# Designed miniproteins, single chains, continued (3): the designs that were tried, part 24

Each design is a single chain, and the fold is of that chain. pLDDT is the mean over its residues in the fold that is shown.

## One batch from the design tools (miniprotein)

Design m8809
Fold by ESMFold2-Fast:
Structure m8809 (fold): chain A 71 residues (1-71)
Amino acid sequence: EEERRRLAEAVARYRAGLAEFKTQLDANPADQMPAIAEEFAKRTAPEEVRALRADSLAAEQGVDPLEVWRR
């Protein structure tokens, strides 16, 4: 499934970039992490942050990430 593969690749790329960015978040409260990550993503790759958000929301809601991604 091409869509699932692309979603996974986008999430992987974003997480790799976030690894360096999240080092800057070590001293910040966890509840601010999503907002800070969204701000970071706006300046890098909107589709990558969308993929990560879809993956995270799907995990929280117990649905397929592709359902969130396609909407």
Scores: mean pLDDT 63

Design m8810
Fold by ESMFold2-Fast:
Structure m8810 (fold): chain A 80 residues (1-80)
Amino acid sequence: MSPKEIEELELKVTLYDLFIGSTEFVIERLERKAAELRAQGTPEALARAARLEAQIALDRENIERLRKEREELRKKIEES
């Protein structure tokens, strides 16, 4: 690969890092909120916690996919 192509791939890795980081930040906040709702123990709070936990699961699946895509890009840079 040319140096320019490597720089473009490094930029893509940086964008993945930013998106993954922002999503992890959101997950952390949702996890704290879900824990607070579970601590309340009311049927409404437990239902809200379950919905947040479902959203967290989807967000975690999304970032795992993005982490794999980022790792593939990093390997291409390393092997060049």
Scores: mean pLDDT 86

Design m8811
Fold by ESMFold2-Fast:
Structure m8811 (fold): chain A 88 residues (1-88)
Amino acid sequence: SGLAAFEEEAKKLLEMIQTELKEAYELVEKSGDEELKKKFYERLREADDYVQRARDLYLQGDYEAAAEEVRKAIEIVEELVKEVKEAV
């Protein structure tokens, strides 16, 4: 598909990860185990790094690469959210 399709996909993924990251941070903050919480915050920072890279790529017009970086962040967040819900 054309550039407009990649732009739309990247935009939707960026909006999705922004919401999922916020919810994941709130979920981790509500967890009762400080050691577990520390490990989850480290993983959330890794996801944030991918999102920052994706935003930079999006601003440069590299929508396909931006979408790829967001997908990496989504994988981290989804795995983390499952672990937190199982631990609490």
Scores: mean pLDDT 84

Design m8812
Fold by ESMFold2-Fast:
Structure m8812 (fold): chain A 74 residues (1-74)
Amino acid sequence: SAVDELERAARTLSLEELLKHGFGLGLREAARGRRDEARAVVAWLRELVEKEQLSPEMRAGAEAMIASIEAAIA
């Protein structure tokens, strides 16, 4: 699953790279009509944003990425 890809990536990628990778995966699943998988990526990214101490710029970027995935699901 896309979440399993993110969990594996979290072991090697920086936080910034992980957010960008998650964004790409979320958009990929939404574009393929896999709405539940795209929503799972959104939930995973939201949890990451809440538990990590992000800079204001990184947090704003992450929130914009999440909103973009949600718009693509709709």
Scores: mean pLDDT 85

Design m8813
Fold by ESMFold2-Fast:
Structure m8813 (fold): chain A 85 residues (1-85)
Amino acid sequence: SELDRLRAELVEILDELIKKSKDPFIQKALEAARRLLESGTPEGAEAALDILEFVKKKTPPENQELVDRAIELARRLLELARAES
């Protein structure tokens, strides 16, 4: 499904952000967002989006475009998850 594809793409981006992050706190926050997305629930997608918006404030300039892409995908995933519920 499109929802499954968006989730897979978002998880791949989160894995890249985790690898690029030097802050253990941000790495753990991204890992939590990844687990919430894997739940497949609208509530999980919403919580993951909140974490990503927080992470953006702590992200260095070189990773901002990647975080913005993750937020965009998370918003779209949340909209689709709510529509299927």
Scores: mean pLDDT 83

Design m8814
Fold by ESMFold2-Fast:
Structure m8814 (fold): chain A 93 residues (1-93)
Amino acid sequence: DAEKLLLEMKKKIEEAKEAVKNKDYKTALEHIQEAMDLLTLLRVNGYISEEEAKKLAEELEKAADAIQNKDYKKALEHLEKALELVDEILEKL
């Protein structure tokens, strides 16, 4: 259901954030990809709007790009923005 998928996505984003803090950038990128896969399931099932899905995808993609560019502060900022967006969606359920 929507809540279960959103909570799992939130967990993956939090795990990505901790991996960045631990300098485990490969694991951080893997967790971001897992969050993106869960986002696709939420979108395909109509559990979130196209606009919400787009905003989440943009923040997750920016986090991954920042990791690849070794801008870990910016990566953490984008992961935090993604978490805020997930919490906003959870409040609407």
Scores: mean pLDDT 91

Design m8815
Fold by ESMFold2-Fast:
Structure m8815 (fold): chain A 87 residues (1-87)
Amino acid sequence: FEFKPIKFKKKSYTANVGETITIEWEPVEGEESYSFAVLDENFNVVYSGSTKENKVTLTLNVPPGTYGILVIGGKSGAIDLATLNIT
């Protein structure tokens, strides 16, 4: 079984409360869709979804703080994490 990691194009994103940002990663060969979640500092899911694109656009009206963005490929189990700083 060949393990192919997801690669975010950036490991850290910074945005203001209510700002729209695009999170993008390199496409993984053989993946048809990706699941994503935005996690607060206590690992609570504040936003989640799925996409057939290698990117997601988010407008996240959450308090200022440090959040994680998790993306997982449905077939390979490939996963990566990026940081989202909201000020």
Scores: mean pLDDT 76

Design m8816
Fold by ESMFold2-Fast:
Structure m8816 (fold): chain A 74 residues (1-74)
Amino acid sequence: SEFVEKLRERIKELEEEAEKIEDEKLKEVVLEELEAARELLEREETPSNLTAAALLIVGAETTIELGEKGAITA
């Protein structure tokens, strides 16, 4: 599936961005979200699993952005 491959590529990009996070606990939260998304993409390709994976990816992106702005800490 082209969509699954695109989500996997985005997870990889976010893992690289997470390596730049100075707050180790915030970094751990982001990496846990990305790991959960990867697990969902290894399951049966259903709309439910794909939606859950996409939401975790968006969650990780949001956590990175808010962490960079100093708006949140883990």
Scores: mean pLDDT 80

Design m8817
Fold by ESMFold2-Fast:
Structure m8817 (fold): chain A 55 residues (1-55)
Amino acid sequence: SNVEFLRDELGVTDLPTLLKIALKLYEKGYIKHPFDRVFVEIEKVPKEVLEEAYK
């Protein structure tokens, strides 16, 4: 899962950091709800886009 990838490979273990990534994905048009249902929305994102949002 994308959430497990962020946690295990990129060290994203805290909600504030996850929400910052979600906001970047929202600004780029990949997700619709950066605060509501963030765990569901983030699973819809291609892994390569997720990695770029983390940087």
Scores: mean pLDDT 77

Design m8818
Fold by ESMFold2-Fast:
Structure m8818 (fold): chain A 56 residues (1-56)
Amino acid sequence: TDEHLEIAKKVIREMLSETPELDFDELLERVRERDPGITEEQVVRALQEVLAELSG
């Protein structure tokens, strides 16, 4: 759902601001700490959307 996606996008933005060399497994664990019900597919989608925002 949109709420899960927004949580994931927020976590991804925070992690990317701390380090540009982000490991996907670390990202997935970090997102699941805030939202244990999130799917890997939702995290991948959120990552793609954040990277698109940063690329212009």
Scores: mean pLDDT 79

Design m8819
Fold by ESMFold2-Fast:
Structure m8819 (fold): chain A 104 residues (1-104)
Amino acid sequence: MSLEEAREILKKMDISEEEKKRLEYGLEEAKNPKTSGNPLLVAYTFYKIGEYYFKQGKYEKAIEAYKKGLEILEINKDEIDEGAYKKLTKELEENIKKAEEKLK
């Protein structure tokens, strides 16, 4: 998934303008895989994009977004709270499994 594609998806989401601004900031940080800003927010942004694609029935795109979130978490593991890391990793992995089950 490209960052431009992700930005276009954020515009289409039925979420508050405050949440959209928060997630857009996450996408700006995603320009560098190893972020000094907020890698947890970056991973959460891809989690939300994956949920959007899942709700649209675009399961392959949802998996791509969730995997991008996992990649960001792993690269930035040392800078993320252990509890937050484990929680979001589990949610991303469970959502990947659900999307893969839809593709059977």
Scores: mean pLDDT 81

Design m8820
Fold by ESMFold2-Fast:
Structure m8820 (fold): chain A 71 residues (1-71)
Amino acid sequence: MEEEKKKAEEITEKTIKEIEKMVEEGASIDELTLLAQKAEEELKKEGVSEELIEEASEKIGKHLRDLVQKK
């Protein structure tokens, strides 16, 4: 459980960092959303529990919203 959570957090952090990079490069909100969706698919393929996937998706989505709506 904790090991899976750590794995999910690592994927989440990598995705957030990629989102920040893409924002700096002028990526559209659609591209950022696709990146977030891809991260969710990766977590599912890794066999991470539904609860951890949902938590990771929430963190990614929150960061994406903060970047867009705080502009």
Scores: mean pLDDT 76

Design m8821
Fold by ESMFold2-Fast:
Structure m8821 (fold): chain A 94 residues (1-94)
Amino acid sequence: MEEEYKKEAEDFLEGKSVITKYDEEALEAVRKYFAEIGEELGKTLPKREALLTAIGLVLRMIGSAIDFGYNEYDEELLLVALEGLLEGIEKGVG
């Protein structure tokens, strides 16, 4: 079950749309997954480089979402992923 949410988060990071109609749990799983990525970036990179890497990841996801027919759910996933990345980076740096 947690592995399925992780796979959905990985597919979203790779620019594949998550197509699930009832997903407060999936949104939380996505946020947590990207927070873990952000924490590793904050531990391994200076804060500036970690933030630039996070921006690059989000831009990649936006580009792929547009290619697959961008929708309102993709916007929520992108915002949750960005929030997770930023929270993780702050935790990893500090």
Scores: mean pLDDT 71

Design m8822
Fold by ESMFold2-Fast:
Structure m8822 (fold): chain A 106 residues (1-106)
Amino acid sequence: INSLTEVINFISELDLLLRQGKREEALKKVKEILEQNKGTTFGTIVASLLLALAIETGDEEMVKLIEEYLVKNGNIETLKRMAEVFKRAGYPKAAERLEEIIKKKE
């Protein structure tokens, strides 16, 4: 099973739905994937990537939804790893938000 391909396909599907104005359908899919993967490394990675996308697009409602999910369900070690990935990839605001989430969990 190629989990990276699954993540890429999911993000691509969400991007398409958002571009089509199908925001409620996109939010439903986000909630479903996150619920199915609670407390897992995969769920934390997907949620972190969705947080970065939401920050970049200025979707404050999605930022809040994902932040609440990560505070409750995010794996701390995976969050620390994702923050480093975002810093290296040039997404400092996403990295900073993940660091704040980590502080709320400690």
Scores: mean pLDDT 78

Design m8823
Fold by ESMFold2-Fast:
Structure m8823 (fold): chain A 77 residues (1-77)
Amino acid sequence: HMVEVVFDTGGLPTLPDAVAEAVSRILARLRELLEQGKLRPDTVLEDVAEVDGKTYKVTARFDEEAGRVTISVEELE
């Protein structure tokens, strides 16, 4: 069964390659947890990517009731 994935890119028109790679790592980890039956309602995964002297935080949150993962990309100042 597919879990719905929602992206909040923080207003970025496209994801930089390093940020896209961080998202891919998070999605791979979420899939691993789901396949192992270890994905919990409180599962939060975080990764960080640095692009052009800016740091981006990628956060994934699982909402069990909605069957949804929200992936947020935030530029750190």
Scores: mean pLDDT 74

Design m8824
Fold by ESMFold2-Fast:
Structure m8824 (fold): chain A 64 residues (1-64)
Amino acid sequence: SLEEVEKIVREVLEEAGYKPTEGFIKMLAEALRNAKSPEEIREAVERALQALKDAGIDPSKSTV
C-alpha cells in the first residue's frame, strides 16, 4: 500500500541522517508506488538520495 511505501521512505531518509518533510516523503512514495518489494523501495530511495547529493539538494529543506 502507499502507506507502507511512505513508512519505508521515511525510515531510509532518517537512517541517512535527514529530517524529511511530509511533502517530500509523499512525493517519493507516489513515485515509488509501483515498487513490488520493500527491498526495491529501499534501493530506489537510496539511489534518489545519491542523485540529490550529486545535485546539491537537501531533502530536509525540499517541498515546502
Scores: mean pLDDT 74

Design m8825
Fold by ESMFold2-Fast:
Structure m8825 (fold): chain A 103 residues (1-103)
Amino acid sequence: EPPLVKITVTIYNKNGQVGLVIEIVVPWTRIGEALSKLLAMFSIMLIAEGVDISKVNEIAGLFLDGFKKARTLEEVKEALQEMAKKIEELLPDYKIEVKVEEV
């Protein structure tokens, strides 16, 4: 059986309260699909918060390339943490925590 990977993303709002929790559990063989879905969700969030579509597309391209190169759970975690940090730089009122674990 392929190992299952659990990705948990917690988004804290400007008041420091949990505003959104995204949890994805997939076999390792589907990790690329999970990463693409997370990138799509963050892209929509950035657009909804008023970030220019052209800038969102540029950032999405960079992270998609990073995700294609990830071969280990640690590399996936690092790529998601870099994405979270970049989103926090664009939306400083929000805090994003990423957890990646084998279950």
Scores: mean pLDDT 80

Design m8826
Fold by ESMFold2-Fast:
Structure m8826 (fold): chain A 100 residues (1-100)
Amino acid sequence: MLSEEEARALAAELDAIAEDESLSPAERAERMVALALERGAKDIVATLRRWTPRDKELLRELARLAKERGLRLVFQLGSPEQFLEALEELEKTYPPVVKV
């Protein structure tokens, strides 16, 4: 279980990986999920300030790997419009998840 300080440090590290131009979206997603699991996180937070094709691919890979590894994906977007677009993209790639 992460402390608030440890969770903040993890979020900063995940943001750095998400913005690493030397890695493919799939490599970024794998590193982000691996780091979250290593730190004992139950969820992974991704902040999408830009909605480029690379960011869309990163979101798809994160959603796939998080589901496979038993992590809950939590994402933050810059606008409501980006959130709706992201949701539509995920529904095309993965079955809609209804949680009760």
Scores: mean pLDDT 68

Design m8827
Fold by ESMFold2-Fast:
Structure m8827 (fold): chain A 60 residues (1-60)
Amino acid sequence: TAAERRAQAAQLATKAANAALVDGDVAKAEELLAQAGALAPEMEPGARAALARVKAEAAA
């Protein structure tokens, strides 16, 4: 379904963000986390807050 496709895309974006963090590219990771949140905002409202928190912790 469209919801499943969005969830998979969000998961892939999150994995890509983790790879960017390992590579030291915090700005790219931040962009990818924002995209992941946009892809799944209505499925798990808490996920958006969690992604924002992870981004803030990664930037610290």
Scores: mean pLDDT 65

Design m8828
Fold by ESMFold2-Fast:
Structure m8828 (fold): chain A 93 residues (1-93)
Amino acid sequence: MGKLIKEIRDTRTAAQLGVSKKLADDIDKFTDEIIKAVEDPSVSFDDIKELVKKLLEKILKKSNDDEKKILKTFSKKVLEIIDKEEERKKRLE
């Protein structure tokens, strides 16, 4: 779990480079909600992926085209991190 959270946080930090303070704050809030879900053992990987999509849609509604590109790239990387962890966990079963 700690490694997954670290990878998500590192991806957040990378996404926040060169963006506005407002977009950086939105990315931070997005990341905190995903980390809370990851830390909850009752939440499935599918539920976490659905949460990522839901949070992305909410943020995209108030974002300009440049911000949308950054947010889509960030969310795609977060989903890839979650997919890799799900695959690792399935191999250990």
Scores: mean pLDDT 81

Design m8829
Fold by ESMFold2-Fast:
Structure m8829 (fold): chain A 67 residues (1-67)
Amino acid sequence: MPESIQNLLAAYKLEISAALAQEMADKFSQEDLLTLQKLLEESDDPLLIAQVFLKDKGISTEGLRAG
């Protein structure tokens, strides 16, 4: 669900557009999202981790920013 992805990233002070959240919901599995959550939990730079994770999946980082 796009809203659950927005809530996940908001916990790490990241803002995403509704369009990017929808694209992530369409392209990421539940396992991908759990992996992202673990990487965000363990990192001192959540924005960098989110950007790298999106690029690895071929997703544009447009609509992703620090909150």
Scores: mean pLDDT 81

Design m8830
Fold by ESMFold2-Fast:
Structure m8830 (fold): chain A 110 residues (1-110)
Amino acid sequence: SLMDELRAQMEELEELLNNRAPLEELKAKFDELLELAKKAIEAGELTREDFVEFMNLGIALMGRAVNERRVDLAEELMEKMKELSELAKISEEEKNALNQVIEEIRKRLA
């Protein structure tokens, strides 16, 4: 199912992150996951717990991009996560928390 595929792919991304996979491989897996997450939102199937897990993986990948001086990739990831947050119609409290993380990362890029 769509949700089983999304969860399996999220587990794969987490393993790639833990194994210090190349940033381009992590990006490719994240882009694949982003499309699955969008489909899950459109289907009304994406749970809050799955959304939080996806966002945490995105934040971890963004941290890797910043540490490797890939400003271009970090900015791309920030915009993609913002777009997904708008589609998911998250609460103002969650939006503020996400914006705080993004601003902290922007300070590290400046």
Scores: mean pLDDT 82

Design m8831
Fold by ESMFold2-Fast:
Structure m8831 (fold): chain A 67 residues (1-67)
Amino acid sequence: KIPKKYKDKNGNEIEDSDFVTSVTTGKKIPKSEAVVSENSDYVISREEAYKLLKEGKKKIVSPEDEK
């Protein structure tokens, strides 16, 4: 059975070991798309980081820790 591989947004195949779980969405994201705040150990996708920055938040936090 062929090992199941994932693709990053550039279409390159990557192994599941190259994935991390997003704290905000719970989705597996490629490490190349994962970001971590210097003031937070939470890993999120670049898209989620962009949303948080656009909302005036510089620290990446989980939804549970936002309130």
Scores: mean pLDDT 56

Design m8832
Fold by ESMFold2-Fast:
Structure m8832 (fold): chain A 75 residues (1-75)
Amino acid sequence: LPSLEELRAQYEELKPRVDRAIAGARAAGNTELADRIESAYQAVEKAIEDGDTVAATAALHHLQRLVDKAERELA
């Protein structure tokens, strides 16, 4: 598993893409997708704050999949 520091770095790199995906989904009227991305985003932050490397890894992978989906559907 990645270290907590590596997961934090990956999360920080992903932030601009997450923000664009949420904004794009809302602009397109896809509130359900925007809400799912926000929930996944919060789950990563919580897991990192809790120091739960396993939960943070799983949450980060889920967030990445949702961002990739949004980028495919909105771009």
Scores: mean pLDDT 82

Design m8833
Fold by ESMFold2-Fast:
Structure m8833 (fold): chain A 95 residues (1-95)
Amino acid sequence: ALAAAREAAAQLLREAAEAILALAHSPDQSIYDLAARLLAAAEAVLGDLPAVERALAELRELRELASRTLPQPVVELLAASVEAVERVLAVEAAS
């Protein structure tokens, strides 16, 4: 269960990074930086528990920043990313 939840979260984070890049017809450095941070979070959720917790904190900060400056589809992808990592921690807590 936990390994499956981690892999599902990593896959969703990688897909979110690709989707964000695809939504920007002319991506600037801030969009590339956002995609890079999502890819880093995808790697982190496959690591130890403290790495998963740090990834969640970082994604929550990114979602908050995006809600003020970025289009709704990007905010929704970040919200889904936060939820995916929260599911990993919920499965860990239940185990």
Scores: mean pLDDT 80

Design m8834
Fold by ESMFold2-Fast:
Structure m8834 (fold): chain A 78 residues (1-78)
Amino acid sequence: MKKKVEELKKEFERRVQELLDEIKRQGLDDASIVQRFHQLGVEFTKLIEKTFPGDYKTQTELSVHFALLVDQAVEELR
């Protein structure tokens, strides 16, 4: 169980970083940036639910983790 949690956290970190790098490279406007992070959040939520069905403690831990990653990435773009 813990190994899958760590793997998924690393996947989230990588995907947030890849999106951040893409945003910086393409020079996206604020509305596009918000839309891209929103889509990533939807994808992460689905992946969490699919990977840990009914495990609300693990789902909450991962959801908090990705929310913090997105907040940090958005702050870096300022």
Scores: mean pLDDT 80

Design m8835
Fold by ESMFold2-Fast:
Structure m8835 (fold): chain A 94 residues (1-94)
Amino acid sequence: GAELEKLIAEAEKLLKQAKKEKDVEKQLELLDKALDLVEQAIALDPNDPRVVELLEELKKLYMELLKKTKDKKLILRAIGGILRVIGLEFDMEL
């Protein structure tokens, strides 16, 4: 429905912003917000193929973040994001 389309569109927008962001902490905040929206989208329609694509992109961007920082707090937050994505993929039987 309309709510699902809004969640997907906003998540895609946040991921585009995250890809252009040079500050690791700000990039992480954008990824966390996008993941929250994807999680809400899964609750509305777990069979939407765009959700799978968004989860794969989120996992890739969180993993790339690990290469960009030596800050232990930011590293742990990025690992947390990766684990959240993996958990959602398992719940969806992917």
Scores: mean pLDDT 88

Design m8836
Fold by ESMFold2-Fast:
Structure m8836 (fold): chain A 82 residues (1-82)
Amino acid sequence: SKELEEGKELGKKGKGYEGSQKSVEGGRRHLEEGDYEGANEEGKLAKENGLKDPDAARGTGGALSGIGVGIDAELKGGVKME
């Protein structure tokens, strides 16, 4: 997805928080579209990018938002697969 690619590029440039925000945006769109695998991948990238941000406070916020997207994808994806 566009947001996944943008998040990866921002992470490579040391912009972990900005990268996590892009991945959270992508994850939310994937959830709305019923793409739970895509949402989970975006949530994982948001968590990783957030944890790498040198500002621990904002980086932690990004990581927690990514975790939330991942949890929603697992809960909704699991129910739909049954």
Scores: mean pLDDT 73

Design m8837
Fold by ESMFold2-Fast:
Structure m8837 (fold): chain A 89 residues (1-89)
Amino acid sequence: SPLDEFRERAKQRIEEAPLPENVKEALIKLVDAGVEALKNGDRDKFELIIKTLETLPEQVRDSLTPEEYAILRELAEEIAKEMRRLYEQ
């Protein structure tokens, strides 16, 4: 399914990113929660997950290098955009 294909692609991309393990785990949990919200038609939960993805870089900014922050910012934005596209289909 498109949702399962997205989940696998997103997880692979997160695993390959040069980010701290705890940040990768947080991103993977958000991807899993977002996919489950989409499968269940839970719009409120989905919107909460998207907002959490969009705010995650700022929430962990002080524990990251500038390079890690830039990578996380871009990755979280791309994941959120792809999830929104899946929601609109």
Scores: mean pLDDT 88

Design m8838
Fold by ESMFold2-Fast:
Structure m8838 (fold): chain A 63 residues (1-63)
Amino acid sequence: SREERVQRVLQEQQRELDRRIAEIDAEAVRQGWTPEEREARLGEVHRETAERTRRRLAEVDAE
């Protein structure tokens, strides 16, 4: 159903966000980022995830 496709998109985007946050945490340690640099990168990833989620949901709506 449409509802099942929406839930799948949301679950996939949440899993991707969780993975990217973990990668950023590892990168912050590896590169010696300041807390401000880490927060800036996290903000970027959150914005990218929100945009990607919006686009994917629009694709579901196009059917």
Scores: mean pLDDT 85

Design m8839
Fold by ESMFold2-Fast:
Structure m8839 (fold): chain A 82 residues (1-82)
Amino acid sequence: SEESRRRQLLELARLLEERARETGDERLRRAAERLREVARSGELPETEEADELEEAVREALEEAEARLAPAAEALRAAREAA
């Protein structure tokens, strides 16, 4: 549904904004703002802008996964040391 899609876009925008605050990455902040606009208007950006948005989201997810890996390893090490 449109409501479900809007909710998913807003949640993704929130995650990107949090990441942008942590890293200072302006591209992620702009991507979050763009996702909120899409959620509000229901209109997708032009193809080129949509491609850039999709790439920014992909990069952010890959970076989040890479950053979570050290945290997961640290937790495992702490558990083994206890």
Scores: mean pLDDT 70

Design m8840
Fold by ESMFold2-Fast:
Structure m8840 (fold): chain A 61 residues (1-61)
Amino acid sequence: SAVADLIVSLKLSDTELRSFLVKYLGLPEPPSDEEVAAIRADPEAGLARLAARHPQAFARP
C-alpha cells in the first residue's frame, strides 16, 4: 500500500512511527513494540494485521 511504502521511505524511529500511525491512520492507541517490529519486518502485512485489530485504522483522529 502507499502507506507501507511511505513508512519504509521515511525511516522513522519507533516513537515517530507510533505517532505517525495514531495521527494518520486514526489508531485509538499507539501500537505495541511487537506491532512496530512486525511493521518494520513486513510493512504491508504488519499494517494489515494492525488494521484488522483496529477497524478505524484509516480514519483520522
Scores: mean pLDDT 72

Design m8841
Fold by ESMFold2-Fast:
Structure m8841 (fold): chain A 105 residues (1-105)
Amino acid sequence: SDEEIRRELIEEIREAVAKNDEVTLVSLGIRLGYLYSKGRTDVVRAVLDETRDILTLESLRQLVDGMLTYFALARADEATLDALVEAKNAPSLEEALALLYALLD
């Protein structure tokens, strides 16, 4: 269910951030990219909203790297890839999240 997926992702992101586990954060980012590609934008937004208090700019960039990896492999359109690159290059967590939320709308 979406609620189970959301809860699992929130817990895994919180643990990975606490451990500075870059590899796990990128893998979780791949999963977020997959969910976005399936139209589960509500789940992706909720996960970002509920983890924003513990996310750093670096850990968010690792999640975005995973999303970029997924969309490159899935041959996503250039606009989606460009939007994710802009979010990754944002100078602050607040700006990066705003760009990601715009993509999810």
Scores: mean pLDDT 88

Design m8842
Fold by ESMFold2-Fast:
Structure m8842 (fold): chain A 61 residues (1-61)
Amino acid sequence: SALDQAISTGDGRAVEMAERAYEYGLKGDVEGGLEAIKRGESLSLTAKRSAESALEEGLKK
């Protein structure tokens, strides 16, 4: 899952961003979710990809 990928980074910020991105997905707010991920410029590429996957998982609910 997207959350498992975020956890694998060892960075709590990655997990927090994935959870936040999932919430944006549940609301159908794709632009807000992507903007939040983009503002996480200190996050690794893996962390950002996990957040993008979490956003997609939220949208599929």
Scores: mean pLDDT 80

Design m8843
Fold by ESMFold2-Fast:
Structure m8843 (fold): chain A 95 residues (1-95)
Amino acid sequence: KVEELLEQGKKLAEESTKYALEGKYEEAAKLLKKSVDLYSKALELQGQDKAAAALREIGEKAVEAIEKGDISRGASLYTAGQIEAIGIILDEELK
């Protein structure tokens, strides 16, 4: 179940990148939002609620940037969201 969500999220993120490169920013943003939602659900299923919340918050800003056609900002924010989520997971696991 978690693995399926991660695989679907990855596929949607790749499709989002393809649409963004084609100048289809609205469709790219929609796909990116779905990808973030799937990754966040995967984290929630593993008990990483704080990491999921951080990913959703920063991911929402990334989606907004892509929707406005700012691919560089969107990509940067998406990466920052993933790094923040990983940091929270490591902090909670290592305590």
Scores: mean pLDDT 81

